Designed miniproteins, single chains, continued (3). Designs and how they scored, part 66

Each design is a single chain, and the fold is of that chain. pLDDT is the mean over its residues in the fold that is shown.

## One batch from the design tools (miniprotein)

Design m10278
Fold by ESMFold2-Fast:
Structure m10278 (fold): chain A 94 residues (1-94)
Amino acid sequence: GTDETAEEVVKLLEQLKANPGAKVTSEGNTVTITLLGGEEARDLIYVLGGLASSLEGIEVKGEGNTLTLVLKENLSEHLSEEAAKKLRETIENL
């Protein structure tokens, strides 16, 4: 379901934040992930982009080695309150 996809997005963001092959930064409702190197980081970013693109309320932009996720105001209309809150809190703490 959409909540399960959001949980997987959270896990991928946390994995990428810990991965030396990726730089993860957040500002407000926007997350920027930059590929620095390595197959694992590249594959995690690819999967993240696909999953995030499947979620209503998330705008996904890819440019070169950078993936940008923007959480829209209507995110909570497409996810449970718990899933939306967890995703926003994860991004705030990146």
Scores: mean pLDDT 84

Design m10279
Fold by ESMFold2-Fast:
Structure m10279 (fold): chain A 93 residues (1-93)
Amino acid sequence: MSPEVEAVVEAAKLVAAEKVSKEEVAEVLEKFLDVAKSEKSFEAVYNITFIAASLYGYFKGISPKEMMEKLNSIKTKEEALKLMEEMIKEVKS
């Protein structure tokens, strides 16, 4: 299965869960970050970051509009990885 499809499946499991802990969300986001770090394609990194940001926004109650504005500012792999690291830090706080 592609990393992007695995990311969708993991995010969907958390969204479908009756109760989700911050530890479970942080663990899944850390897995997405590790996968994105190994990807050579910016498109693949962006898609993983999009899934991660969607899960993060859902968990934190951030509007889809605000999350899309953050995603639209991302132009490089390094910026995408930084956003995921910031999301993980916020979830763990």
Scores: mean pLDDT 79

Design m10280
Fold by ESMFold2-Fast:
Structure m10280 (fold): chain A 97 residues (1-97)
Amino acid sequence: SNAETLERVREKLSALSEEEKQKIRDVGGEYGEKFLEAVLAGLSVREIAELLGVSQSTVTRTLRRMAEGDVLKEAIRFAISLDTDRGIELLREAVLK
């Protein structure tokens, strides 16, 4: 389920160094960590928007901002470790459009 996948992603993200967590916060702001969790869990743009209480356009802009920074490398690393192909696809779509 989405809740179980989110919990596994949170557990892996908790293992990040303070420097890596700060890079996530610098790119995503107050939503950065939760946004990365939802993307890596394979949630759709609509599901992320509903989860965080933001618009879908805010989700798309945040994905582009994260894709332009060091956070993309960590997102890909965690997506691979979780077999989260959908998270990678969402990041690619945000960069290509």
Scores: mean pLDDT 63

Design m10281
Fold by ESMFold2-Fast:
Structure m10281 (fold): chain A 97 residues (1-97)
Amino acid sequence: MVPQHTPEQMAAREEILKLLKKLSKLLDEYAPEEAKNRLVSLLTAAQLHAVAGDFAGAAELFEEIKKLVEENMKNEKAKEEIVKILDEIIEIARAAA
């Protein structure tokens, strides 16, 4: 699905996917049950947008994930680590858009 991926966009996608693995593990361990289904749905959508080369759409979805984490995460240390990873992903996605 990628007629126009530059080498920079391909590198951005790879880095986003690496950070997503770390993010998914932390969300599975620390996300409250009530928010987990919504977070997983948004994470899946964001990953699909990133893989398709829609980095702008991916960044928007990662910002929604960040908002949910900030609103629903009870463990402050885990929240800080997750938000840091999300900020890195958002910066990479916006730079690649």
Scores: mean pLDDT 81

Design m10282
Fold by ESMFold2-Fast:
Structure m10282 (fold): chain A 95 residues (1-95)
Amino acid sequence: SAQAKVDAYIAQIEAELPTLDPESREKAEKLIEGMRLMIEDKEKAKELLEELYKEKEYGVLASMGELARELGDEELAEHVAKLLGVDMEELKAKQ
């Protein structure tokens, strides 16, 4: 059922791609790649999460974290929470 859930989310995002501007399309494509890696290669998924954090792609990172929680993947969910926790402290300090 984890694969079926990921496939359903990817299909929904792919259906939206023609309606998106180039910037939003690029972010959606990164999310699709991340979702696939979560099922196929967890080590590469973690590497992608770290790259998304460095690129400040927090929306994509948050979406991957939410999916990880829904799939019961505590390891990936905790990894995202840790990355976003550091950024949230930085954002609070600037506000």
Scores: mean pLDDT 78

Design m10283
Fold by ESMFold2-Fast:
Structure m10283 (fold): chain A 93 residues (1-93)
Amino acid sequence: VDKLVKEFQKSLEELKEAGKKGDIKKVKEQVLKIMKIIDELDKLGAYKEASKASKQLSKVLFETSKKIPDEIESGVLDIAGGVSSTVSKILEK
């Protein structure tokens, strides 16, 4: 669990940096990596850590969407919506 939490923090920082630079492709790549880490935490029964990680990911994605207003939905909002749904399911446990 601790190793997955460290991997999550590193990937989250890379996501923030990509978002700051407007690199949507890199944002998507980091989101997929982070979602895989969250899935691994959930499978290990670390629901509290998975929930916290999902909330942090959702927050970063919404902040990224605000900094990069796209007239064409680049999929960042769709990814954020999917993460929010996952958070809701974990919180119900």
Scores: mean pLDDT 68

Design m10284
Fold by ESMFold2-Fast:
Structure m10284 (fold): chain A 95 residues (1-95)
Amino acid sequence: RPPPPPRLVLSDEELIEQAEVLLRALDELERDGLLSERAREHARKAREYLEQAKAGDRSKARLAAEHAGRALEEAMKSGVDPDRLGEAIARAAER
């Protein structure tokens, strides 16, 4: 039997960076009026957890990344163009 694939575990620092990139993309979409109320609520929670993680509660890094991801899922459900979403994420990652 083949061995199971190795589990990829992101560090707290990588989770913080992921949440920051996703939140910068979400901020651009919010300024353009493209975010639903549900997407904005998840983005708000992601910002709160990100601030706590940066203030020293590193255990909140995963929650920040999870809520940022859920905000993107809600944006896609509300009809945000996937190409526009991808462009916003690419631009956020360059910063």
Scores: mean pLDDT 78

Design m10285
Fold by ESMFold2-Fast:
Structure m10285 (fold): chain A 91 residues (1-91)
Amino acid sequence: MSETHKKLVEIALEFAKLAEGIKVSDEVVEKLQLALLDPNASLEERVEALVEYAIEVGNKEAIEYLKEKLETVPEVKEIAEKAIEKLDEVL
């Protein structure tokens, strides 16, 4: 996978550790897994699935962590800006 894809997977795994013990719907988990593991998924689909997962988790600390980490990925900057705006509405 690309370096960008690897970084998004690493962010998702670290976020999942922060969200440990919080029940998320099977639909949202499946969407996240498909978006991260499917080599044909777009970067937009990967970021959107991760943001949807974060919103359902609803933990402020985990959401803030995700915002900071998405800003460190230059290749998804425009997507991250839109995703951060959605996360700010939930905080």
Scores: mean pLDDT 74

Design m10286
Fold by ESMFold2-Fast:
Structure m10286 (fold): chain A 75 residues (1-75)
Amino acid sequence: MRKTIRLTVTADLGGGVLHVEAETADGSGPALLTGGADGTSGVLRLGDGRQYRFEGVDVTALRVGDVVTVEAEEV
């Protein structure tokens, strides 16, 4: 099932990896956002180990303080 997740970028770790605060209907918490090699997809990993795949966002264009909403599917 696809979920809408709101991400706030809290740190840029380099190499297409961002530290984010992830907000879902089930709650919010810290997460790691990793951009895919295609530049428009990626993976969100929550602190509890749950993973979501997303599309339509270029992670390399994001900056600390940016807020982005993604459509993602749990994997």
Scores: mean pLDDT 78

Design m10287
Fold by ESMFold2-Fast:
Structure m10287 (fold): chain A 82 residues (1-82)
Amino acid sequence: SLSDEELLTLARETADSLEEYQKRLPASVKAGEAQARKNNTLDEYKAKLAQYKEDLKKLLEELAEFAREQGLYDIAEKLLKA
């Protein structure tokens, strides 16, 4: 588990690198879909990806709340915008 200091660093880095993160994510998704098509598990992969996106959204909301508690409102807004 991450410490408060590590969570704060993660929140800042995530907020500042959202654009780059968004660019990297499609490549990983595409690679996963290609493998799933080869294995005839595409629907299962899509379901797992949807769950991952929900889990990530929840984590971003938790990081934004932590940022707000620390008075980092701009960082919280960036995380929630994603």
Scores: mean pLDDT 74

Design m10288
Fold by ESMFold2-Fast:
Structure m10288 (fold): chain A 114 residues (1-114)
Amino acid sequence: SNSEKLNEIIQKMIEELLKDEELKEITEEMLKLYADGTKENWKKAIELLKKLYEKTKLKSEILVLMLRIYVFEGEPFEKIYEIYEEIKKLDEELAELVYESLPEEIKEYIKKKE
């Protein structure tokens, strides 16, 4: 499924970030916060993902994980769309995989904007 392909992409990103000695500690902290699944810890995970985004070449993959968190939190569709547009600018093929994995209501919102 497209969700399985996205999970593989995210897993590979995490593995690469963990191999980077400068990014390992931030990545481990982000993963602990993400795994806890509370709104407060997801906000903290987003802040760490923003720091990782500035320091890594895996920018589009970081945005995919941020978008996933925003969807799980029930963030406004406009905010989800902003992240989706940034992914699309960096990697059109990845953006297509992301789009196909989104809830139908969010897909319809994006379609109306385009």
Scores: mean pLDDT 87

Design m10289
Fold by ESMFold2-Fast:
Structure m10289 (fold): chain A 87 residues (1-87)
Amino acid sequence: SEIEEAFEKITELIKEFLKELGDKRYTVDPELIKALENLKGQAEQFKHEELVKAVDELLERLSSGPYDEAVQEKLYELFEEISKLLE
């Protein structure tokens, strides 16, 4: 299904972003933002409340501007939560 294909793509993007965050802490991939927005829309359509919440929190954090260590740590935690929900 289209949602399963979106889950695979977003899972790969999240894993790649997590690997890069340690090296590129302040660089946000615009494609990741779009993929997360698409995932949120699909999760809302399927009433996956936990996934909607996790994606929404991550999108808010990514749109907040410059990142300090506390924000970076929270981004790692939110990506891990989304990854678990996609399993």
Scores: mean pLDDT 66

Design m10290
Fold by ESMFold2-Fast:
Structure m10290 (fold): chain A 89 residues (1-89)
Amino acid sequence: KQRRLQSLLQRLLELLDRLAEAVRNNSPEVSDLAARIQDLILEISRYDPELAGQLNRLLSDALTSYSQGDVDKALEHLERARELLRQKL
């Protein structure tokens, strides 16, 4: 199960990097990437519910900032999520 969790965390880290690029470029793929990330966080919650909760809060904060036009705050929240993931890998 630990190997599966690490695989999910690595995939999530890659998607968060793509989401950050989409946010910087105001790309139409932001919503699709956010949905994929939410699905991965839900899967992660089966192994580590506390980590999943922290990641979901950071993603929610990032998407809220982005919807309000605050790209810099959105990127800050995404970077915090990436840092949290790197600590667990």
Scores: mean pLDDT 86

Design m10291
Fold by ESMFold2-Fast:
Structure m10291 (fold): chain A 67 residues (1-67)
Amino acid sequence: SLEEKLKEEIEKKRKELIDYTRQAHLDAVNEHKKLEKELTPEEAEKRSREIARQKLQDVLDYIEKLK
């Protein structure tokens, strides 16, 4: 019972992490599409890369908080 509850909590946290990372990726893709409309392809690529690095750091910080 206790062991089963622990497994359920671990599984919930795992799903939460997966959902968070999926959402972060989707947000990055949507931001890239917006930038492509306003900037040259080269400038959009550079800026999207910088934004993606920042988003990745946010995801890593989120994972650290779950420890």
Scores: mean pLDDT 75

Design m10292
Fold by ESMFold2-Fast:
Structure m10292 (fold): chain A 96 residues (1-96)
Amino acid sequence: SMKELKKRLKELIEKLKDPSTSDEEKQKIAKEILEILEELYKQVNEENEAEISNLLKEAFEALSSRPSIDKAIIDKIFEMEVDLGVRALERGVNRL
């Protein structure tokens, strides 16, 4: 469920921020964060878009500040964030 995915995402971000977490474990956490975000992204609608966009931004900030994290993972998250931003702008422009 979306609620369980959001809870797991927050737990993973906290582990990622823990200085005792190894670089190897941080990389595994980054991959799981991406998988959760991709699943949330598939479930985007007008009601949850702002929340999912904020989760993407939080994950991007946490991952991009860690030099051991694979840039490809960070780039995929950024691409999803940009896409949701574009969708929001397009809806704004099409409002009467």
Scores: mean pLDDT 84

Design m10293
Fold by ESMFold2-Fast:
Structure m10293 (fold): chain A 101 residues (1-101)
Amino acid sequence: DKTFEEGIEALRKKKFEEAAKLFWKLTESEDEGVRLAAEFGIALAKLLAGEITEEEVLDFFHGILNLKEKPKSLEELFEKLKEYGVPEKYVEALREVYLEY
C-alpha cells in the first residue's frame, strides 16, 4: 500500500521516472491485483511522460489480461482492471491522476 501511494504521489508531482521505479517494486507482489495495478502505474507514467501512446497502453493490457475485445479507451480499461481484481482504491487513484493531468 505505502509503495503504491508513493508511486501515485510521484505521478502527481510529474516525477514519472521515480513513479515507474516505485511501481516496478510492486510487479513482484504475490497479489495479482497489486501486480496489475503496478503494471498500469508504469504504463501511465510512460504515457504521461510522452514515451508511449494511449493505443500502446490499450494494446499491452489487451494482451496481458487476455481480453476478447480490445478496450476502446482508458476509461474502459479502468473498469476492466476492477473486474480482474485490481483493488478499487488503486484504480480510482490512477484514474484521478489521469483525469487531473
Scores: mean pLDDT 84

Design m10294
Fold by ESMFold2-Fast:
Structure m10294 (fold): chain A 65 residues (1-65)
Amino acid sequence: KEEIRKALEGLRQALEDGDVAAALAGARELSELGMTKEAEEIIRLIREGRLDEALERVDALLESL
């Protein structure tokens, strides 16, 4: 739980900063923590340049924790 929250918070910060490399790294960490489907969706959004939608998805995941 703590590791997932920390990974989501770091990913959120990277997305707000527009740091695509850090955002992709954060999403991969989410996958390693067991959130594989969520991480794959976020990675897809990041790669498509949909950073606002990726942020909304991260916020929804943080609210569901």
Scores: mean pLDDT 83

Design m10295
Fold by ESMFold2-Fast:
Structure m10295 (fold): chain A 70 residues (1-70)
Amino acid sequence: SSVRTVVEVVEGERSEEELRERALELARKQGVTEILSVEVHRTETEIVVTVTGRGADGDTIVATVRALLP
């Protein structure tokens, strides 16, 4: 089994909900058919949303969206 990782960095003000939706869309675009976990990490300088899922082929796909705060 293989693991695929994809990361998207976004600039500017974004809500946690928007970032969560974006990470889920990114995961689906990468072929995720089953969501295993959605994790959100917030600090004063960034918000990171990580979606882990399975593709139809059984591969693990990790999609991360990172927003840098001012």
Scores: mean pLDDT 82

Design m10296
Fold by ESMFold2-Fast:
Structure m10296 (fold): chain A 99 residues (1-99)
Amino acid sequence: AAAAELEATLAQMEAELAQSDPSDPDVQAMRAALAADRAAGSLRATRRLILDLLVDRTLARPPLDAEQLAAVLARLERLTEELGIPEAEREALVARLRA
């Protein structure tokens, strides 16, 4: 899919962040990632931040049930595939979530 879908995705994410607390460090990090991705014509920085936030937020919550964990792992697999993350790094992230 071409530049139009990328632009629509970036615009949607920017609009969602505009509704968020601008003093939130996660919001500030996401805005920086979106700005970098807009300049680069990709979603790489934004997808990497979403991956990192997914892992960190999952670890900060009470243990997930089997269905919830499966959903998180499926999202992790897709994000690591889209980012081209090496197998060893993906396995390390999965190990952190299963610990």
Scores: mean pLDDT 75

Design m10297
Fold by ESMFold2-Fast:
Structure m10297 (fold): chain A 89 residues (1-89)
Amino acid sequence: ELARLEEEARRLLERLKELLEPYREEIAAYLAENRPPVLPGASSKEEALAVIEQERALMYEMFEKIGAPEEVREAWDEMFAFRREVIER
């Protein structure tokens, strides 16, 4: 099943990449001005779920600031839902 999980992850990442391509410059500018905090490494399933939720919140802040359309946020939500399912397995 690992190969199928890798394929799904790649598919979700490619979709997100295509949706974010028009915003590459705005993303670079945002990241240069707003240095993201270093999130801790996860040693447990509970810690991993907490980290993924923090990442989700940080990305939503960036999307709002750069004016990304709802489609980008939805694609990011799908990727985070997938990651959560993998962690909860």
Scores: mean pLDDT 75

Design m10298
Fold by ESMFold2-Fast:
Structure m10298 (fold): chain A 87 residues (1-87)
Amino acid sequence: MESREELIERLREAIEEMKADPSTPELSIEYAEALLRAVEAGLTEEQLEEIVKELEPEAEKLSKTAPVKEAAEKLTRKIIEKLKELV
């Protein structure tokens, strides 16, 4: 529905809003910036879904062995690494 250019503009706006909010975790900003770079490089929504699907086994493992906050942080870092590999 939304063009790539419109999506990029929305991501940039969202990142600025996150940076303006002192309650936003630094990792969330890092994730959004990595996602923006990947989308600018040609990442499709289908490719993003595949990355998330590949990380489902790791997510399940982390949910059983780590506190929710730590598990979420580790998963976010793995997604960032995967996004960086695509650029």
Scores: mean pLDDT 75

Design m10299
Fold by ESMFold2-Fast:
Structure m10299 (fold): chain A 74 residues (1-74)
Amino acid sequence: MQEKEKILEETKKKLDELVKEAKERGVGEGAQQIADVAIDTLESLANSDVSVEELEEMGKRLVAAVQAFIDSGG
């Protein structure tokens, strides 16, 4: 449980940094909404029977999805 909590905290921090970058590019609202859904998804998975490794992989994919949204211009 503690290891999964650390993955959640680290992913939230990375998403927060991406949302700040998105605001500078004028797509902050859309990026924030995607980040919020990503956090909800990751929190649900953290409470399920997934492994720490699977949770970390999903976190990386969710961060990549937000980055792709920003790179596409929203």
Scores: mean pLDDT 81

Design m10300
Fold by ESMFold2-Fast:
Structure m10300 (fold): chain A 57 residues (1-57)
Amino acid sequence: MVVEVRSNEELVSLKGKKAKKITTLNGELIMEDADLSDPRVRALISSYGFPVKVTLA
């Protein structure tokens, strides 16, 4: 399942989920096999800017 995440608040709502793949809207890979509960993961995603595409595992 692919989810478009538009804000940090939406990203926090996915705590406890694992992402198979996270990309920017233009298809740039941010990371794979990411734990969305990890604050470092969320900080990295926020640094790329929203919106992002999250493929849930």
Scores: mean pLDDT 80

Design m10301
Fold by ESMFold2-Fast:
Structure m10301 (fold): chain A 77 residues (1-77)
Amino acid sequence: TEEVAERFRELLRKAGLSDAQVEIGVRATIEAVERHGLDADKVTAEVMRRLREAGLSTEQVLIGGRATREAVREAAA
């Protein structure tokens, strides 16, 4: 949903990611939710993979994964 994407964008910005990196993560999250629904584990795994492919550090990928899982679980509740 739009709420998931907006919440995720906020969390990534707080983690210090650039606007370009945030939009990569948001797009990956939208695509993953479209494929897997609100399955937090599957969506998180796909987003983390896309962030790694985009060249983010291991720590940034872990932060992004935590943010993704939180946003998806909030939307699924």
Scores: mean pLDDT 79

Design m10302
Fold by ESMFold2-Fast:
Structure m10302 (fold): chain A 55 residues (1-55)
Amino acid sequence: MSKEEIKNIALSLGAKGVKFVSDTLVEVYFEGEVDIEKIRELQKKTGLSVDPVRV
């Protein structure tokens, strides 16, 4: 899966942005409360570890 596809999936789940920290870890930026179910869905769809960051 491309970085652009991963970013688009994160944005569709309500993220404001993403930062790729490594090949296995992405930081996902959320405004307000972080929804753990959306984090789990993103991890399942991408195969990456997701670190949620509140902005």
Scores: mean pLDDT 78

Design m10303
Fold by ESMFold2-Fast:
Structure m10303 (fold): chain A 72 residues (1-72)
Amino acid sequence: AEPEFTEEQLKKRIDNLKKIIAELEKEVTPSPEAQKHIKLADEYEKKGEYRKAFVHYAKAVSILLDELDAKR
């Protein structure tokens, strides 16, 4: 079983990723792919599946950063 400390770390990382996504959404319009990962992450977070939520939020950030770089 994952230690409780890991769940607290995941929650903090999720909060940080959500803040990053909000900032990136001011600079770029999220693609359907990025939106899919955000919605899936929100669903997993509501179910208490923080690890899966973290993975999908991280994927959304990666996609949004690639979209930002494409404007160079």
Scores: mean pLDDT 80

Design m10304
Fold by ESMFold2-Fast:
Structure m10304 (fold): chain A 87 residues (1-87)
Amino acid sequence: SAALEAGRRGEEEALRAKDGREAAEKGGRGGREAGLAAGSESSAGTGEGIGLIGGGVGLAIGDDEEARRLAAKGALSGGEAARAGMP
């Protein structure tokens, strides 16, 4: 499924990010791409939001490694949500 593939790509990029801020951006982008792959701009916004929330929580903690982990989790969750929302 294209939405899950996009979410997984976002996860990989977030985990390989150089810092928590880049991880949040990559996670949000992965979630957005997952929503777009599901065929909806609304789903794209939802996926992006989920990815950015994960990254933002990590950044608030002040730990780049945790920010990468949370952003990656957000990208995957966005991809799963986008896939589940489509017939």
Scores: mean pLDDT 70

Design m10305
Fold by ESMFold2-Fast:
Structure m10305 (fold): chain A 84 residues (1-84)
Amino acid sequence: GPKTVEEGTKFIFDTIDKDGKFVATTAPDVKTAEEAEQAYLTYNGYPIPGEAVKKALENGAKFSVGKLVKGKGGDEQEVVLSKK
C-alpha cells in the first residue's frame, strides 16, 4: 500500500470516481466524511499519510461515502476542502 505522500496521493486519485469523488460504497461503519477520512487510512489496510489526503483535497479531490444497507443505496457523505 502507499507509504509516501506521493504514493498516497496517487492511490486516492486512482480511487476517485470520474467526477473527482472518493467513493466508499462498502464502508460498513462510515456515516460522515470525517469518519470516511479516518477509515480510508485503514479501511483496506493501506497506511496513507495524512499529508497525501490533504494534498489530494487541495488538488480538488472530494470525499463521498455511501453505506449500503439491506441491498439499497446508502447515505452519501461528501467533503470538499478548498485552499483558503
Scores: mean pLDDT 44

Design m10306
Fold by ESMFold2-Fast:
Structure m10306 (fold): chain A 58 residues (1-58)
Amino acid sequence: SEKVLKAVAAVAPDEWLPALLPLAERLSGDQALAAMRAVREATSVEEAVAALERLAKE
């Protein structure tokens, strides 16, 4: 979803974007806030990836 892509891009460090944007694209627009929170709470790109992958499984 473009809404999730924009939300993740707004909160993630630029260096994380290549890993996170392909995952964000698979999420629905209603997951945008959950995705933003997961990325903000993550202390590493690996943690952010794992959180977005969990959201994508729903």
Scores: mean pLDDT 82

Design m10307
Fold by ESMFold2-Fast:
Formats: structure tokens, sequence, C-alpha cells
Structure m10307 (fold): chain A 100 residues (1-100)
């Protein structure tokens, strides 16, 4: 399975966890997205940042672990050579500042 296919499968599980209100499962899938994002693959970084923004907006309560995962994804995205990935990371950073 490619990194992109793994990211898509993780996002599908994240969406189900969000629909179910399962915060433990949401955190687990965000942790998995962060692990995939550490590859530096621009498509995976974009998917991780966008999905993290969605999760932070949809959860009723944001845990410190969710904030920490988002901060790590922001740091990885800001180091990307792809300007589109850096822009998405900045948008996630702005959202995180508003939520904290």
Amino acid sequence: MSLEQQAVATIQRLDRALEAGDLEAVTAELRRLLALAKSGNPAVLSLAAVSTMRALREVPEISEEMFAIAEEIIALGKKSKDPAVREIARQLEELLAELR
C-alpha cells in the first residue's frame, strides 16, 4: 500500500471516528496521520494538515495530545519544499491559535 493510500484509509477511519464522537479513535487516527506525514511526502502532508483542521473544528473538546499533533504537523508542513503545503500549514497554525 502506498503512503497516499495509507493516508486516505486513515482519513476514512478518522471521518468514522468523528461521526461516532469517539475522541480516542480520533486521536489515534490523527497520531497515525502524523506518522505518515513524517515521510515529508507533499500529498500526505497536505492531507494530514487539512484533515487535522477538520478534526479540530468538529470535535466537542480538543485534548492537549490533539494540539501537540497539530503543532508537529504544522512544523513538518512549514519545512516542506512545496509552497502549497506551507500555505496549508500556515492555515492550520492560524486555526490552532484561534482555538487555544
Scores: mean pLDDT 88

Design m10308
Fold by ESMFold2-Fast:
Structure m10308 (fold): chain A 91 residues (1-91)
Amino acid sequence: VTLTATASGNKLTVTVTNTGDETYVAVVLDADGRVLASFPVAPGTSVTFTIELPPGTYTVLVLSGLSRVPRPGELIPSNARVVASTTVTVT
């Protein structure tokens, strides 16, 4: 799996490429670890997601082992496996 997260102005663009054989879930977390945005990445696909965010530092994770896509405001389940991660600052 590859993860790229870039900020341009107030926009965060996340691209995840899944070269594996299982579905991953990408999540954008706030400073408190709560989900702001989430999307599934099916095997053999590449997904690009753009979100407008206030200035701050955000964590982007790609997760394995989830039975569903987490909703905004939720915490990441403790049994989730992190397969890729990055941090990005929106100014």
Scores: mean pLDDT 78

Design m10309
Fold by ESMFold2-Fast:
Structure m10309 (fold): chain A 90 residues (1-90)
Amino acid sequence: GPEILEEALRFFQQALEQAKQLAQIVETSTDRSVREAAVQALQDLAAQVQARYNYLAFVLSALPLNSEVVRLLQQIQQLVAQTVQAYEAA
């Protein structure tokens, strides 16, 4: 595939792993300040992956993008939303 799509796939795969690590910190940390920092990092990550997706959509001049990139974006956004909501509800 085009280099840009391969770079995008790697970026979103790495972002998903980072989101999982941050979500684990929110769930398991006993330190409230550490949990708050992890929640902020998750929200920042969600914004970064959305911005990257929007850029890719612009550059490729067509949506939908590669289905795997869209699937990874949705997984990241869902994990972030669920983790933040659970944290705020506690």
Scores: mean pLDDT 84

Design m10310
Fold by ESMFold2-Fast:
Structure m10310 (fold): chain A 55 residues (1-55)
Amino acid sequence: SMDQIQQQVALLQQDVDRRVAELRADPSLSPAEVDEITRGLRDWLQQQADAWRQR
């Protein structure tokens, strides 16, 4: 159902947000590297959400 898809997307959004916070706290990564990885994660999440919304 749409409610299940929205819930799943919300959980992935929270997971991505936590991962981004961990990346920003990692002193071995430059800000540019964090931004690049974050962009990839956002693009991936959008693709997953779009795929799940096909009904």
Scores: mean pLDDT 81

Design m10311
Fold by ESMFold2-Fast:
Structure m10311 (fold): chain A 78 residues (1-78)
Amino acid sequence: SKEEKVRELKERALGIARQIAAIRAEWQRNGSLTPQQQAELQALMAELQRIMQELLSLVSEDEAEKLVQEIEDEVAAE
């Protein structure tokens, strides 16, 4: 269903956001990112953008914005 697909995309986006947060934590700890970590961050951001485009095909812009905020809030609460 559409609802199941939205849930699946949100779960994937949460997983990616957590990986980005982990790289950011390592940046904060070490003061720099390796070229490998920079490449991984770019790849994760690109995948997140693809997920957001798919979400926008399934839900309204307002609902997509709400989902993004929920993801950001969940990651920030961890």
Scores: mean pLDDT 83

